Designed miniproteins, single chains. Designs and how they scored, part 97

Each design is a single chain, and the fold is of that chain. pLDDT is the mean over its residues in the fold that is shown.

## One batch from the design tools (miniprotein)

Design m3587
Fold by ESMFold2-Fast:
Structure m3587 (fold): chain A 63 residues (1-63)
Amino acid sequence: MSLEQLKKAAETLAKILKEMGYSVEEAVDRAVRAIVAYAKDQGIELTPEELEEIRKAAEKGAK
C-alpha cells in the first residue's frame, strides 16, 4: 500500500470522526492511531517523515 493511500485514508477518517462530534484534536489523534495500527498490521514500517505527512492529511480532513 502506498503512502498516498494511507494519507487519503487518514484524511477521510479524520473528516468522518469530526462529523461524528469529535474535536479536531481527537479526530486527528484517532485517525493517525488507526492508520498507524493498520500499517503495522500490514508489515509497513512508517518513517518519522511519513508519520508527519499522515498527520498533516488527518489535520486537513478535520480542518
Scores: mean pLDDT 84

Design m3588
Fold by ESMFold2-Fast:
Structure m3588 (fold): chain A 101 residues (1-101)
Amino acid sequence: SELADRYTLAGDLALSMGYYDIAIKYYEKAVKLDPKNADAWLHLGRAYLAKGEVEKAVEYYEKAIEIDPKNADAWRNLAIAYRKLGEVEKAEEYEKKAQEL
């Protein structure tokens, strides 16, 4: 969806400026319009991670991987999130998964 792509771009601009809540709102609109776009879910996860909502970021990264298990960026970001949660073994497993893709 062209509109979903526009919302993703608006979210990226807001995120780059540190406007995390605005970025989240735009990414939520993007995933509602295109729920099969793994990258849109990845963007939503990154916005929540930037805001410090690590468990929520994990949920959205897992959604991205469910849609596209070959999305290396989603595996890498999931590893970063698990490291922040103190789950080192899971983080190392997911880092390895990202490197194999």
Scores: mean pLDDT 88

Design m3589
Fold by ESMFold2-Fast:
Structure m3589 (fold): chain A 55 residues (1-55)
Amino acid sequence: ASIQPYKLAAEEAFSAALRVKGALTAAELDALIEQVETGVQLQLSKEQLFRLLGV
């Protein structure tokens, strides 16, 4: 199946995480990006991605 729905959900989850977490260190931002990419590759739902990112 296309990964586009997962990518869109990941982009929204990433934006939500940035809004909730506020100021991030470079290491925290890198970790967040890695978690988002992992979620896309695993085809996680939007709800699963939000839980993974702690949002």
Scores: mean pLDDT 74

Design m3590
Fold by ESMFold2-Fast:
Structure m3590 (fold): chain A 82 residues (1-82)
Amino acid sequence: AEEDYKKGLEAFEAGKYEEAAKHFEKAAEGMSGVNRGRALYNLSKAYASLGKFDKANEYLARAKEAYEQAGKLDEFKELLLA
């Protein structure tokens, strides 16, 4: 899960957005709470970079839900400002 998240970040920084999306999806499956929310947020960013805005919006909504359920909606709002 954490290793998939790191691989997702490496792929994203390399401009390999499809590869990044696959890694972030695997990371989210193995994570919970804020960590899952963070993976889903980065998955949303990867899909946005691919021009797949419907998927980007879907995963952004799921990221918000994960943060909200963890009681960390404030942290999600900070993430959007970064």
Scores: mean pLDDT 84

Design m3591
Fold by ESMFold2-Fast:
Structure m3591 (fold): chain A 60 residues (1-60)
Amino acid sequence: MELTDEEIDELAEALGMSKEQVRDLVEGYREGEAGKLPPELAEGLRRMIDTAKELVEKKK
């Protein structure tokens, strides 16, 4: 599942990045997992994204 705008905003605050930077990171991860990033790095990024989504839901 993709990150919502709300989840992207929370991630941006947590990482000290702009929403566009976080969106670019997520899009890069999707393309990287398709063949540009090593599987180990892609899995780590995926877990970080999943954790951010859980944190956003927990805050509500």
Scores: mean pLDDT 64

Design m3592
Fold by ESMFold2-Fast:
Structure m3592 (fold): chain A 107 residues (1-107)
Amino acid sequence: MSEEEKAAHVQAAYDDLVKGRRALKEGNLEEASRYFEKAADHAEQAGLTEAAKHYRDMAEALRTLPLEEAVPVALEHGRKADQILESHPLAAPVLARERAEMAAVVA
């Protein structure tokens, strides 16, 4: 896989995480779970296997546990996965590009 393809998967994982967190805040556990599974797939394609496992654990917790248990478990797994994703060398250029695009929209 090319570095460009890996960077695209890192960006897609990040986008899905943002959407998943929004769904979680809105109480839509099914939609949040779906986005976290998509984030896991993209992280796996980027070679971030450990982050992908945490995102899959988030999705499973949201589907299988009662709400009061599911949210704390999902947030803890998400925190660990996000640290891995953001610390990856490929994530820095992707995040810089996203920030530049957002700045252009609000200018």
Scores: mean pLDDT 72

Design m3593
Fold by ESMFold2-Fast:
Structure m3593 (fold): chain A 90 residues (1-90)
Amino acid sequence: MPEIKEEEGVVGATPEQLADGAVQLVKFSSNEVAAVRFVANELAGAIGSLTPEELKAILDRVEEALTSPEARDLARQYRDQVLELAKKRE
């Protein structure tokens, strides 16, 4: 199988780095609902690389960073969906 090497271009982020980036994005986007949707979509793409516990920790930090009740409710819904998908891979 062909292998790719991108040591100069792409470095894997740790769960802590992903959590920090997601929190910063929702805090500074000016539209928390759109930021939550973006973060949830990115985390869904990372399900194969993250444990359900790491995904939960990231999404819990994102929810705590939100000030809008609508964005918090949406974050909780996406958290449950992402955690379900992560558990099903096992």
Scores: mean pLDDT 71

Design m3594
Fold by ESMFold2-Fast:
Structure m3594 (fold): chain A 71 residues (1-71)
Amino acid sequence: SEEKKKTHEELLRLIGEILRLIGEILDLEKELKKAEEEGDEEKAKKLREEIKKLEEKREELLKQMKSLPDV
């Protein structure tokens, strides 16, 4: 049905966005580790704030995914 197709497309879109955010978080965590090893406190602070923002966005997308009709 058209409704199942739309739900499936939305689920795939959300999964894709969540996976992209996980990748971005992992890349930023690698940069954070380097900044901490180098003693760059200002860069480390900015990276932690950016990671937190992406984690909050990931949680919002996960909530949206859980609110979709059971497929």
Scores: mean pLDDT 84

Design m3595
Fold by ESMFold2-Fast:
Structure m3595 (fold): chain A 55 residues (1-55)
Amino acid sequence: SLDELLAAVRAMDPEALRAAVELIRTRELSPEQRRRLAAALGISVDELEAAARGE
């Protein structure tokens, strides 16, 4: 679930971080979910989307 993924991301789990980038890349997350994920990573939504694009 997204909540489980966010908990793993806050714990800096590399597998969860990779899964989170894939969810952004495939556009499976809503704008609200993207903001929540970016906050869990301590980055902006723009930075998260740039990372998913390989920038």
Scores: mean pLDDT 72

Design m3597
Fold by ESMFold2-Fast:
Structure m3597 (fold): chain A 64 residues (1-64)
Amino acid sequence: SSQQSQQLLRQAVKAFEAGDYEKAAELASQAISLDPSNTAARTVLSQALKKLGKDDEAQQAEQQ
């Protein structure tokens, strides 16, 4: 649901702020799975993947 997706997004942002980019990417990916229209979660996933050196995967995450 959109509400669960938003909760996972908040957790992903907190993980990203803590420097846990792998956890941020995991949580953001789960948020997208629950709500594919959650553009903010795609942005967090992309940024986390870039921090992990996965630039190609980050680019794909931005494109629906």
Scores: mean pLDDT 83

Design m3598
Fold by ESMFold2-Fast:
Structure m3598 (fold): chain A 60 residues (1-60)
Amino acid sequence: VSQEELDRAIADIVLGVAIALIKSGKEITPEEVRRLLSGASPELVDEAIERVEKAQEEYK
């Protein structure tokens, strides 16, 4: 398994948990997403932040 594959899998897990928390009324900041994915590529981090922000707009 490559590091890129592992980082992508971790990002998918983080996104799933973040969406579950947003649905339960919790707020997830971009800074928290960035911290959880600190070892990932900037592109992957930006994509994850965008998806979390979109989910928060949908459930607001």
Scores: mean pLDDT 75

Design m3599
Fold by ESMFold2-Fast:
Structure m3599 (fold): chain A 60 residues (1-60)
Amino acid sequence: SEFQKKIEELDKKIDELVAEMRALQPEVAAGNKEAFERLLDLGVELVSLATEKVILKRQL
């Protein structure tokens, strides 16, 4: 279904964001301000995508 494909696309985007966030953790721990700001931006995007996924799942 169209909803299932949208959920799969969201899951792929979420997985990619989580992988990037994990990759940034050593730099953030080292005190890299730019890495920390990037991590915060990715966190906001993750919340947005996770919210969209919850809304779509509720419609199933």
Scores: mean pLDDT 86

Design m3600
Fold by ESMFold2-Fast:
Structure m3600 (fold): chain A 70 residues (1-70)
Amino acid sequence: LVERARELAREGLRLSREGGEAAAAGDLEKARELGERAAELERELNSLPLSEEEKEAAGKEALEELQREA
């Protein structure tokens, strides 16, 4: 379950980053589409029966992984 939360957080952060890059490049349609997908993943993450602490830990780990890829 925590593994699933980490996967959702990582993918959501990646989509949000790509959406931000698309928006900065002026591709607002792509930015909107990516943002909607990221929001769907965040909603799924929030629906998981995990503590707030577990969700925060998953998000932090996902962010650190994404930063290392950059």
Scores: mean pLDDT 77

Design m3601
Fold by ESMFold2-Fast:
Structure m3601 (fold): chain A 73 residues (1-73)
Amino acid sequence: MSAMERALEIAIEVAEKHNDKETLEIARKLLELHRQGKQRSPEAQELLTKLEEGLAKNPELLAELEARLREEA
């Protein structure tokens, strides 16, 4: 429904394709929190930071995610 929910769904697909289980689990938990209206919770904020750190460690995954988000915008 929100642009953030769609972005997280794409992040899940890309992480699964790259077999990045850590990023996949973080993105899934964030999406659940966002759908529950808890996107502003401390847990969501911590998971978002961990997601950003995971993406920074996997530049190929980040590049594909950015490309997909740009094409679906």
Scores: mean pLDDT 80

Design m3602
Fold by ESMFold2-Fast:
Structure m3602 (fold): chain A 84 residues (1-84)
Amino acid sequence: AEEAARLVREAARALEAGDRETALAKFAEAQRLAAAEVAAGREAELRAALLRASAEYARELIERGKASESYLPDVDEALARAAA
């Protein structure tokens, strides 16, 4: 779970930096690891870790003033799901 979440964070930071190629590659690797975690019966743990990573990164973008208004609802949903 943590390795997939780490790759999602790295992908999100690459995307923020404008490196879409690196972001896509890291998202693809995260998806591959996510499939393995699901096969191992850790789907709920994986989902929680990924949502927390996404929520943390979204908060970081908002605090830096880089996130658009349309991104805020997704942040709130991700935070609510990560807390569940």
Scores: mean pLDDT 63

Design m3603
Fold by ESMFold2-Fast:
Structure m3603 (fold): chain A 63 residues (1-63)
Amino acid sequence: APLSSEQGRALVEAILAANPAVPREAATRAAAYVSTGDNAGAVRVLTAAGLSEEQARAIVDAA
């Protein structure tokens, strides 16, 4: 389901709190993809930022 603006902001902060090495830009882009239902796009952004595919999928599934 699409995220609200508040849920999107909460997801960005949750990603950064758990993964401080991830750039804010990447976390914001991943949250935007989740907000539109493009979970595969979110996983690609997070893995490009240095997360494993398993870590990226766990973040997206928790959103």
Scores: mean pLDDT 78

Design m3604
Fold by ESMFold2-Fast:
Structure m3604 (fold): chain A 61 residues (1-61)
Amino acid sequence: AQEHLERGKELLAQKRYEEAAEEFRRALEIDPSNEEARKLLVIALQEAGRSEEAKRLAAEV
């Protein structure tokens, strides 16, 4: 979980949004209650232009 969260943040800083979203998704698969990973996944999906997926994920809160 932590490893994927850290890698996702690095990818997000590099503007590699789709790859960042993949890492945050893996973090959530390990810990579905990780609010930081979910929040960052929403951001990464929005930046990647995947707005519908981001809205759907945000609605799960």
Scores: mean pLDDT 77

Design m3605
Fold by ESMFold2-Fast:
Structure m3605 (fold): chain A 90 residues (1-90)
Amino acid sequence: SREEERKETLLYVAGMITARGGGAAVGVIAERIYEKQSLEKAKKTADDNLKALGTSVKGLTKKMSPEKAQEVLKAFEESAREVRELVEKL
């Protein structure tokens, strides 16, 4: 079905985020995208959760060394971009 096809695509996207971002924080986005929703809701939910996670990641990086902070921010930005690009193609 169309919903299952979109769901599989979102699962693939969540997998990419998990592979590149690593860890529990990326898992939160994956879980939210994994929800069975309409494409428009999934896109909005993904964007809202990426923004919320971005705020959390920035807060977390203030407690890290500058080198580790750069690594984490780069991984998040890369993963967020991939999610947005893949969702836009749906």
Scores: mean pLDDT 62

Design m3606
Fold by ESMFold2-Fast:
Structure m3606 (fold): chain A 55 residues (1-55)
Amino acid sequence: SENEEILKLVQEFYRAVQEKDLEKAREYIEKLGEKAPELAEDLRELLKTVEEKLK
């Protein structure tokens, strides 16, 4: 289902963030934007906060 695909993309996004792979995290946000644009925007704001704290 589409909800299962969204959940998988969210999980992959958080994994990328934990691995400090910001490029992959952005790719997953882009894919989420096609299915859940409001959620993708929320995660983009979260990623900005993470980027400020990571090197």
Scores: mean pLDDT 80

Design m3607
Fold by ESMFold2-Fast:
Structure m3607 (fold): chain A 56 residues (1-56)
Amino acid sequence: AAEAGSEGYELYKAKKYAEAAEKFREAADLFRQQGNYDLADWFYTLADRAESLAKA
C-alpha cells in the first residue's frame, strides 16, 4: 500500500500522470483492504486528479 503510494508520487513529480493515477488507485485499493478507508479515499482522490491532468 505505502510503496504503491510512494511510486505514484514519484510518477506524479515526473509528470507521468496516467501512470501515477494507476499507482494511486492501487494504493487506494490496498488501503481499503487494510480497513484504512480515509487513506483509501485520499488516494482515490489523487488518482482522479492525476487522471484529469493526464487528459489535459
Scores: mean pLDDT 80

Design m3608
Fold by ESMFold2-Fast:
Structure m3608 (fold): chain A 57 residues (1-57)
Amino acid sequence: SERDELRALAAQGDEAATRRLALASLLEKGVPEEEARRIAEAPPEDQDRLGVRVLLA
């Protein structure tokens, strides 16, 4: 799936793929689009604080 491709790219350090994956995961969890975009664009350290663990679910 497209998500599997994004996960592979993110594992290789692709920042755009990481942001796309974060956004898709947050939207699936019901986070509002505006908030999901803000979280996905945050630096890695802030993403962990803001709930980036959503990416693991």
Scores: mean pLDDT 66

Design m3609
Fold by ESMFold2-Fast:
Structure m3609 (fold): chain A 69 residues (1-69)
Amino acid sequence: SKKEELEKLYEEALKALKEKNYEKVKELLEKMLEIAGLKEEGEEVADTSGWDEKKLERFKESMLKELES
């Protein structure tokens, strides 16, 4: 399901964020946006260098909420 794919991408993004691999975080966030139907809003995730685990968790919650809409 899209929800399971989004959870998997979130776990991969969290790992990449902990490794400070911001380029991979950006790629994974763009995939999450695409799954949620928000591919055109990729500019919101263009710079991930300032992201922390709390911001990533809120982003995941927003994507999950969008899938329920």
Scores: mean pLDDT 77

Design m3610
Fold by ESMFold2-Fast:
Structure m3610 (fold): chain A 59 residues (1-59)
Amino acid sequence: HMAASAAVVIGLTYGKPEVGKKIAELVKKDPQKAIEEARKTFGENAAKALETALQIDKE
């Protein structure tokens, strides 16, 4: 799944792989909360990347 993979990669890229893994779990249960956690921890660009991956998963 693209969004869960994106969350893991974002966490690794920003030097917080454990947070990325937690956001990947959150994507499966509460996608909106996952986006907000990504925005708070990694910033707007990371949140937008996660939103884009979630849109791809819907196709």
Scores: mean pLDDT 79

Design m3611
Fold by ESMFold2-Fast:
Structure m3611 (fold): chain A 66 residues (1-66)
Amino acid sequence: SKAVEEAKKLLEKYKPEIDRAMELAVQGRLDEARKLGEEVRKKIIDDLVSKGYTEEEAKKALDEAS
């Protein structure tokens, strides 16, 4: 779907932040990793909503995009 394709593009855009969250998790800094992951997830959902998707559509697209 178009929403999943857009979510995949946003995951690529935010890859540095996602990679940083993974690095923090590997270092045992789990609270910082979770916080950064949640912030990135919110930014992706907000970006999709700004492009005309509903919050539910954005969430489903991001969950499907992995």
Scores: mean pLDDT 86

Design m3612
Fold by ESMFold2-Fast:
Structure m3612 (fold): chain A 62 residues (1-62)
Amino acid sequence: MVLLIAKKDIKSSRKDQLNLKKGDVLEVLKEDEDGFWLVKNLKTGEEGIIIYHDDVFEKKEV
C-alpha cells in the first residue's frame, strides 16, 4: 500500500482535485504516469485527484 502525507496546505481550484491540510494522509488508489494520482483522504474519506510532487508529499510504501 502507498501512502502520501501532505507537507503543506493545498487549495485546488479544480472540481476533481482534493483540498488538503498539512498532515493529511492519503491512500493511493491509482497512479498515473503523468503525475495525476487518484487518492483517498483517510481523515475525510474524500476521493479525488492530486498532482504528485516530492516537495508537497512524503511517500511511504507499506
Scores: mean pLDDT 79

Design m3613
Fold by ESMFold2-Fast:
Structure m3613 (fold): chain A 61 residues (1-61)
Amino acid sequence: DEKKELLEIINNSKKVIYVLDHVGNPIKFIPGKTKLEDIDRAIEEVGSIEKLKKLILTQLS
């Protein structure tokens, strides 16, 4: 489950993660406080799970 994998990556991060939605507004993920509901909302705002995954992994690289 890609959503569960992303949730674990986010919650195990040592820093807050920021990604931009489709209109340029920041979406903030706080390690240890992010839930599956937050991932689902971010997918809607970004456009797809593939795009969200790429944005999150780019932030951590």
Scores: mean pLDDT 82

Design m3614
Fold by ESMFold2-Fast:
Structure m3614 (fold): chain A 71 residues (1-71)
Amino acid sequence: MLAISIVLTVISIVLIGVIAAEMWLASTRSAPPSAFPLATALGLTSWQHYYVALGVAVLILLVFALLAVAS
């Protein structure tokens, strides 16, 4: 179980990193979030959707990190 929690935590960190990178690229290029692959896959059409997706990803990371620590 600990190994699975660690793997899921790593996946969550990667997802947060991709969301942050797309937000930074959108900010730099003045492009809408929907122009980027993750935004397109998740149906993100605005900065608000990115913030919600980032918040959900962080919540998932915290849950799996707590499970890894509790194991």
Scores: mean pLDDT 68

Design m3615
Fold by ESMFold2-Fast:
Structure m3615 (fold): chain A 70 residues (1-70)
Amino acid sequence: SKKAEAERLRAEGLAALSAGDYEKAAEYFEKAIEIDPNDYQAWYNLGLAYERLGDAAKAAEYRAKSLEAK
């Protein structure tokens, strides 16, 4: 199902984030959001990944989208 696929991608993103692989984490969260754009946790963690990559503008944008998805 789309929900299960999005949850799997979010879980892979979280694993990459915990491993310090911020670029890979962002890729997984972006894919999860393409499937489920209402996953506010995926938007929030995408913002965190971009913050760790030093892209403050994208981090702020994705955090704002997280609040809208709630």
Scores: mean pLDDT 86

Design m3616
Fold by ESMFold2-Fast:
Parts: C-alpha cells; structure tokens; sequence
Structure m3616 (fold): chain A 60 residues (1-60)
C-alpha cells in the first residue's frame, strides 16, 4: 500500500532525527530542554504513525 510506505518513510525520518539528537546530546554530555521536548514530540509522532500503520494493515 502506498499509504503504508509513506508512513514507514515518515517513521524512519523521525527515528533518524531522534538518533541524531541523542548523538549530539551524548557528545555535549547533556540534553537541552529543547532537545528533550523534540525527542518527546518525535516519540509521540512515531507512536501515532505506528498505530495508524497497524490499522491500515488490518484493512488489507
């Protein structure tokens, strides 16, 4: 399904961004408040997209 592939691409992009933030924080020895908030937002978006993907898979 094209819709499922688009969701997978977005989830991969969010995961890559999250990993980059974690690597930057590790190099700096700390998380900034902005990095913590962005990580929380990315985690929520990944969860919502995962749930949407599972609902689309059930219809196929």
Amino acid sequence: SPEIKELEKKMEEYAERSQKIAEEAKAAGRYTREQVLEEAELTMKQMLYFMKKKELEKKE
Scores: mean pLDDT 83

Design m3617
Fold by ESMFold2-Fast:
Structure m3617 (fold): chain A 56 residues (1-56)
Amino acid sequence: MEKEKLRERIEAYLKEQNVPFDELKKLLEMRGLKVESREEAIDALADYYLEQLKEG
């Protein structure tokens, strides 16, 4: 799965669920990912899930 498609899916999900950046940032920090913007958060999430998908 390509990173671009994964980012689109994450963005759509966040829009549907009305997830604010503060909540997204907190969830990412709990997973050891530090981000300073919504775009960085979406990109970091996409990278994280791509790594997980490669491993099984």
Scores: mean pLDDT 74

Design m3618
Fold by ESMFold2-Fast:
Structure m3618 (fold): chain A 107 residues (1-107)
Amino acid sequence: DAREWVERQLARLVREAQALLARLRALRARLRALRGQPLPPALAEEARRLILEYGILLGIAGIIVGVARLLGVDVSELPAYQEFQRLAAEIDALVAEIRALLRELEA
């Protein structure tokens, strides 16, 4: 049914957000390790790409929530949506920290 379809899409988004969070944490660790070293262009490009991937993930989530609303599915009661929101909050904080680290290393 419509609810099961929405639950499957949200579960996929949760898995993608978890994978992205792990990649961003690894990137933050690599950036933090660059004490007194110049920022490698490839690492800066990787950071920008991961941040773009997050933007795309949020866009897809918005579309899924919009479709769920049209189908009469309340996503707020779905555990997968609650987990996605929690992961998104963690990624938002991590992206802000990565952006700050990039600015410091580019100076």
Scores: mean pLDDT 89

Design m3619
Fold by ESMFold2-Fast:
Structure m3619 (fold): chain A 104 residues (1-104)
Amino acid sequence: AVEAAVAGVLLTAERLGPEAGLVQAAAIAARLAVLEGDEEAAREVVVRSAVAIGALDEEAARRLAEAILGGDAAAVEAIAAHLDPDTRATLGGIAAAVAEARAR
């Protein structure tokens, strides 16, 4: 699952840019964590994809993964402050959806 997910994100980043790839990685990670309970696979998808596409360094990618898994939209938007506002809002929305799913 992780290898195919990372490959798909790299293809998206190549075609549509690194921010589109980062959004796809975040969405896949949210699904892995919430629906499959696989938080380690979720972390691996975000970290490997974000670093490989050049969107974030490893430290920032690890912080993003933890913020998404924790449903911390404010932390996600702070990490993504240098990105396009629409990308930042979308990433924050993904984290908010994780928080909502974990609450009920």
Scores: mean pLDDT 87

Design m3620
Fold by ESMFold2-Fast:
Structure m3620 (fold): chain A 76 residues (1-76)
Amino acid sequence: MMKVTKVTYPRVPQNQKEQEQLKKELTKKLLEARKNGDDFVEVTAGDFHARIPMSSVSEETAETVAKMLAQAMFAG
């Protein structure tokens, strides 16, 4: 069975400050999932759903992936 970390937020970020905070939070969650040997991280925020394969995430790329996710949620 694949190991999956599920991260749920009640809504998408509504402004730049919330987007920046979400990026920081997601970076921590991605690094934690990587440390735990998870296969995927599933992110839900309101109507937004994304599944991130941990094979695409490293210590160097975690913040970039988190930034892209936060931007995608904010942009719509």
Scores: mean pLDDT 80

Design m3621
Fold by ESMFold2-Fast:
Structure m3621 (fold): chain A 92 residues (1-92)
Amino acid sequence: MDELLEELVERIIELQRRGARVSASVDGGTLTIVISGLSVREMIGLALWLIGLDLDGLNIEVKIEGDTLTITLSGLSEEQANRIRDRIEQTN
């Protein structure tokens, strides 16, 4: 569980370092990550990888609209969600 979440966070941070714009918000155990500035190839690649993830006890929703990719993770503890948000914000 935590290892796959860590891999997801690391992939997002790498995209930020490459110039993608990322915002994250937390509502209890739900983390919403909005990524813009990705190429269509990058968005499709990330979405396909996310759909293939087996995250026990977590629900993943992925939405692509234009050049924006939204990832919604539910089933997290509030502490886990805040920790991930803080790491994303630290990279901005």
Scores: mean pLDDT 79

Design m3622
Fold by ESMFold2-Fast:
Structure m3622 (fold): chain A 79 residues (1-79)
Amino acid sequence: MASYEETLAEVDRFFEAMKAALEAIDEVEKKYGVKLPGREKMRIIASAAAEGVARGLTPEQVRELAEKRVKDLIEKLKE
């Protein structure tokens, strides 16, 4: 069972992963001149951050994961 201190460390790690994913998505939106629907954007941020924490990925690796997922979504939205 996790202590409060262990839980706080996991929350901090998840927060850093979410920031990395959000920044990656914002850069892709700016580069492609598109704006994603807020709900879909948040789903990608949350999923990339959760997977990143679960897999022990670095913030840079989380950025790459989020960038790939958001590019896939942008291509679908063009269809």
Scores: mean pLDDT 78

Design m3623
Fold by ESMFold2-Fast:
Structure m3623 (fold): chain A 66 residues (1-66)
Amino acid sequence: LSDAEALEIVSEWPEEHQRRLGELLREHNASDEEARAAVRLAAELVKQGVSPEEALERVERWLRER
């Protein structure tokens, strides 16, 4: 999954979920590289049938454990 494809998938989410993803990245001081990885993770999860809400929980955990 490319960064562009991942951004396209996430851009189709409700605005509140897109905003929450941005908040998580800011709260955890994600670098540009980490932010791209988080977006790819979220997009891959949604592609696998995971809800945006559940994908955000997985991203938050990944950011905390890094």
Scores: mean pLDDT 83

Design m3624
Fold by ESMFold2-Fast:
Structure m3624 (fold): chain A 73 residues (1-73)
Amino acid sequence: SAIKEIEEELRKALEAIKTDEERERFLRGLEGLKEALEKLKEEAEKKGDKEEVKKLEELLKKVDELIEELKAR
């Protein structure tokens, strides 16, 4: 699925981080992605698209997990 492919690419990007500057940039990118996904979820809920809401919730959970892992480093 597209969500699984996105998760795998984000995980690869996280594991490729070598410097604090790269970590900070990636963290800002993930926080921006989270904001965008939350807005997309609100629009999907407004339209009654339950399948899209579920997909966005799954991706949001994965992004949150990556953010917490980066903050723990």
Scores: mean pLDDT 82

Design m3625
Fold by ESMFold2-Fast:
Structure m3625 (fold): chain A 58 residues (1-58)
Amino acid sequence: DKKEKELKRKAASLYSAGSLIRIGGEVQGSLSSPEEGRRLREEGEEEQRRLEEEAEKL
């Protein structure tokens, strides 16, 4: 029970962090070269997807 609450809070924090990383990647991508922007965007999207899957497993 205590551990479950901790894991759910962690998942929520990671999900929020993933969203911020993706937004940051889009902003930096707009200010950077197209190739850098693509890489940053893909990295952010993949990280967010991973965190969503981890949260769903909890």
Scores: mean pLDDT 73

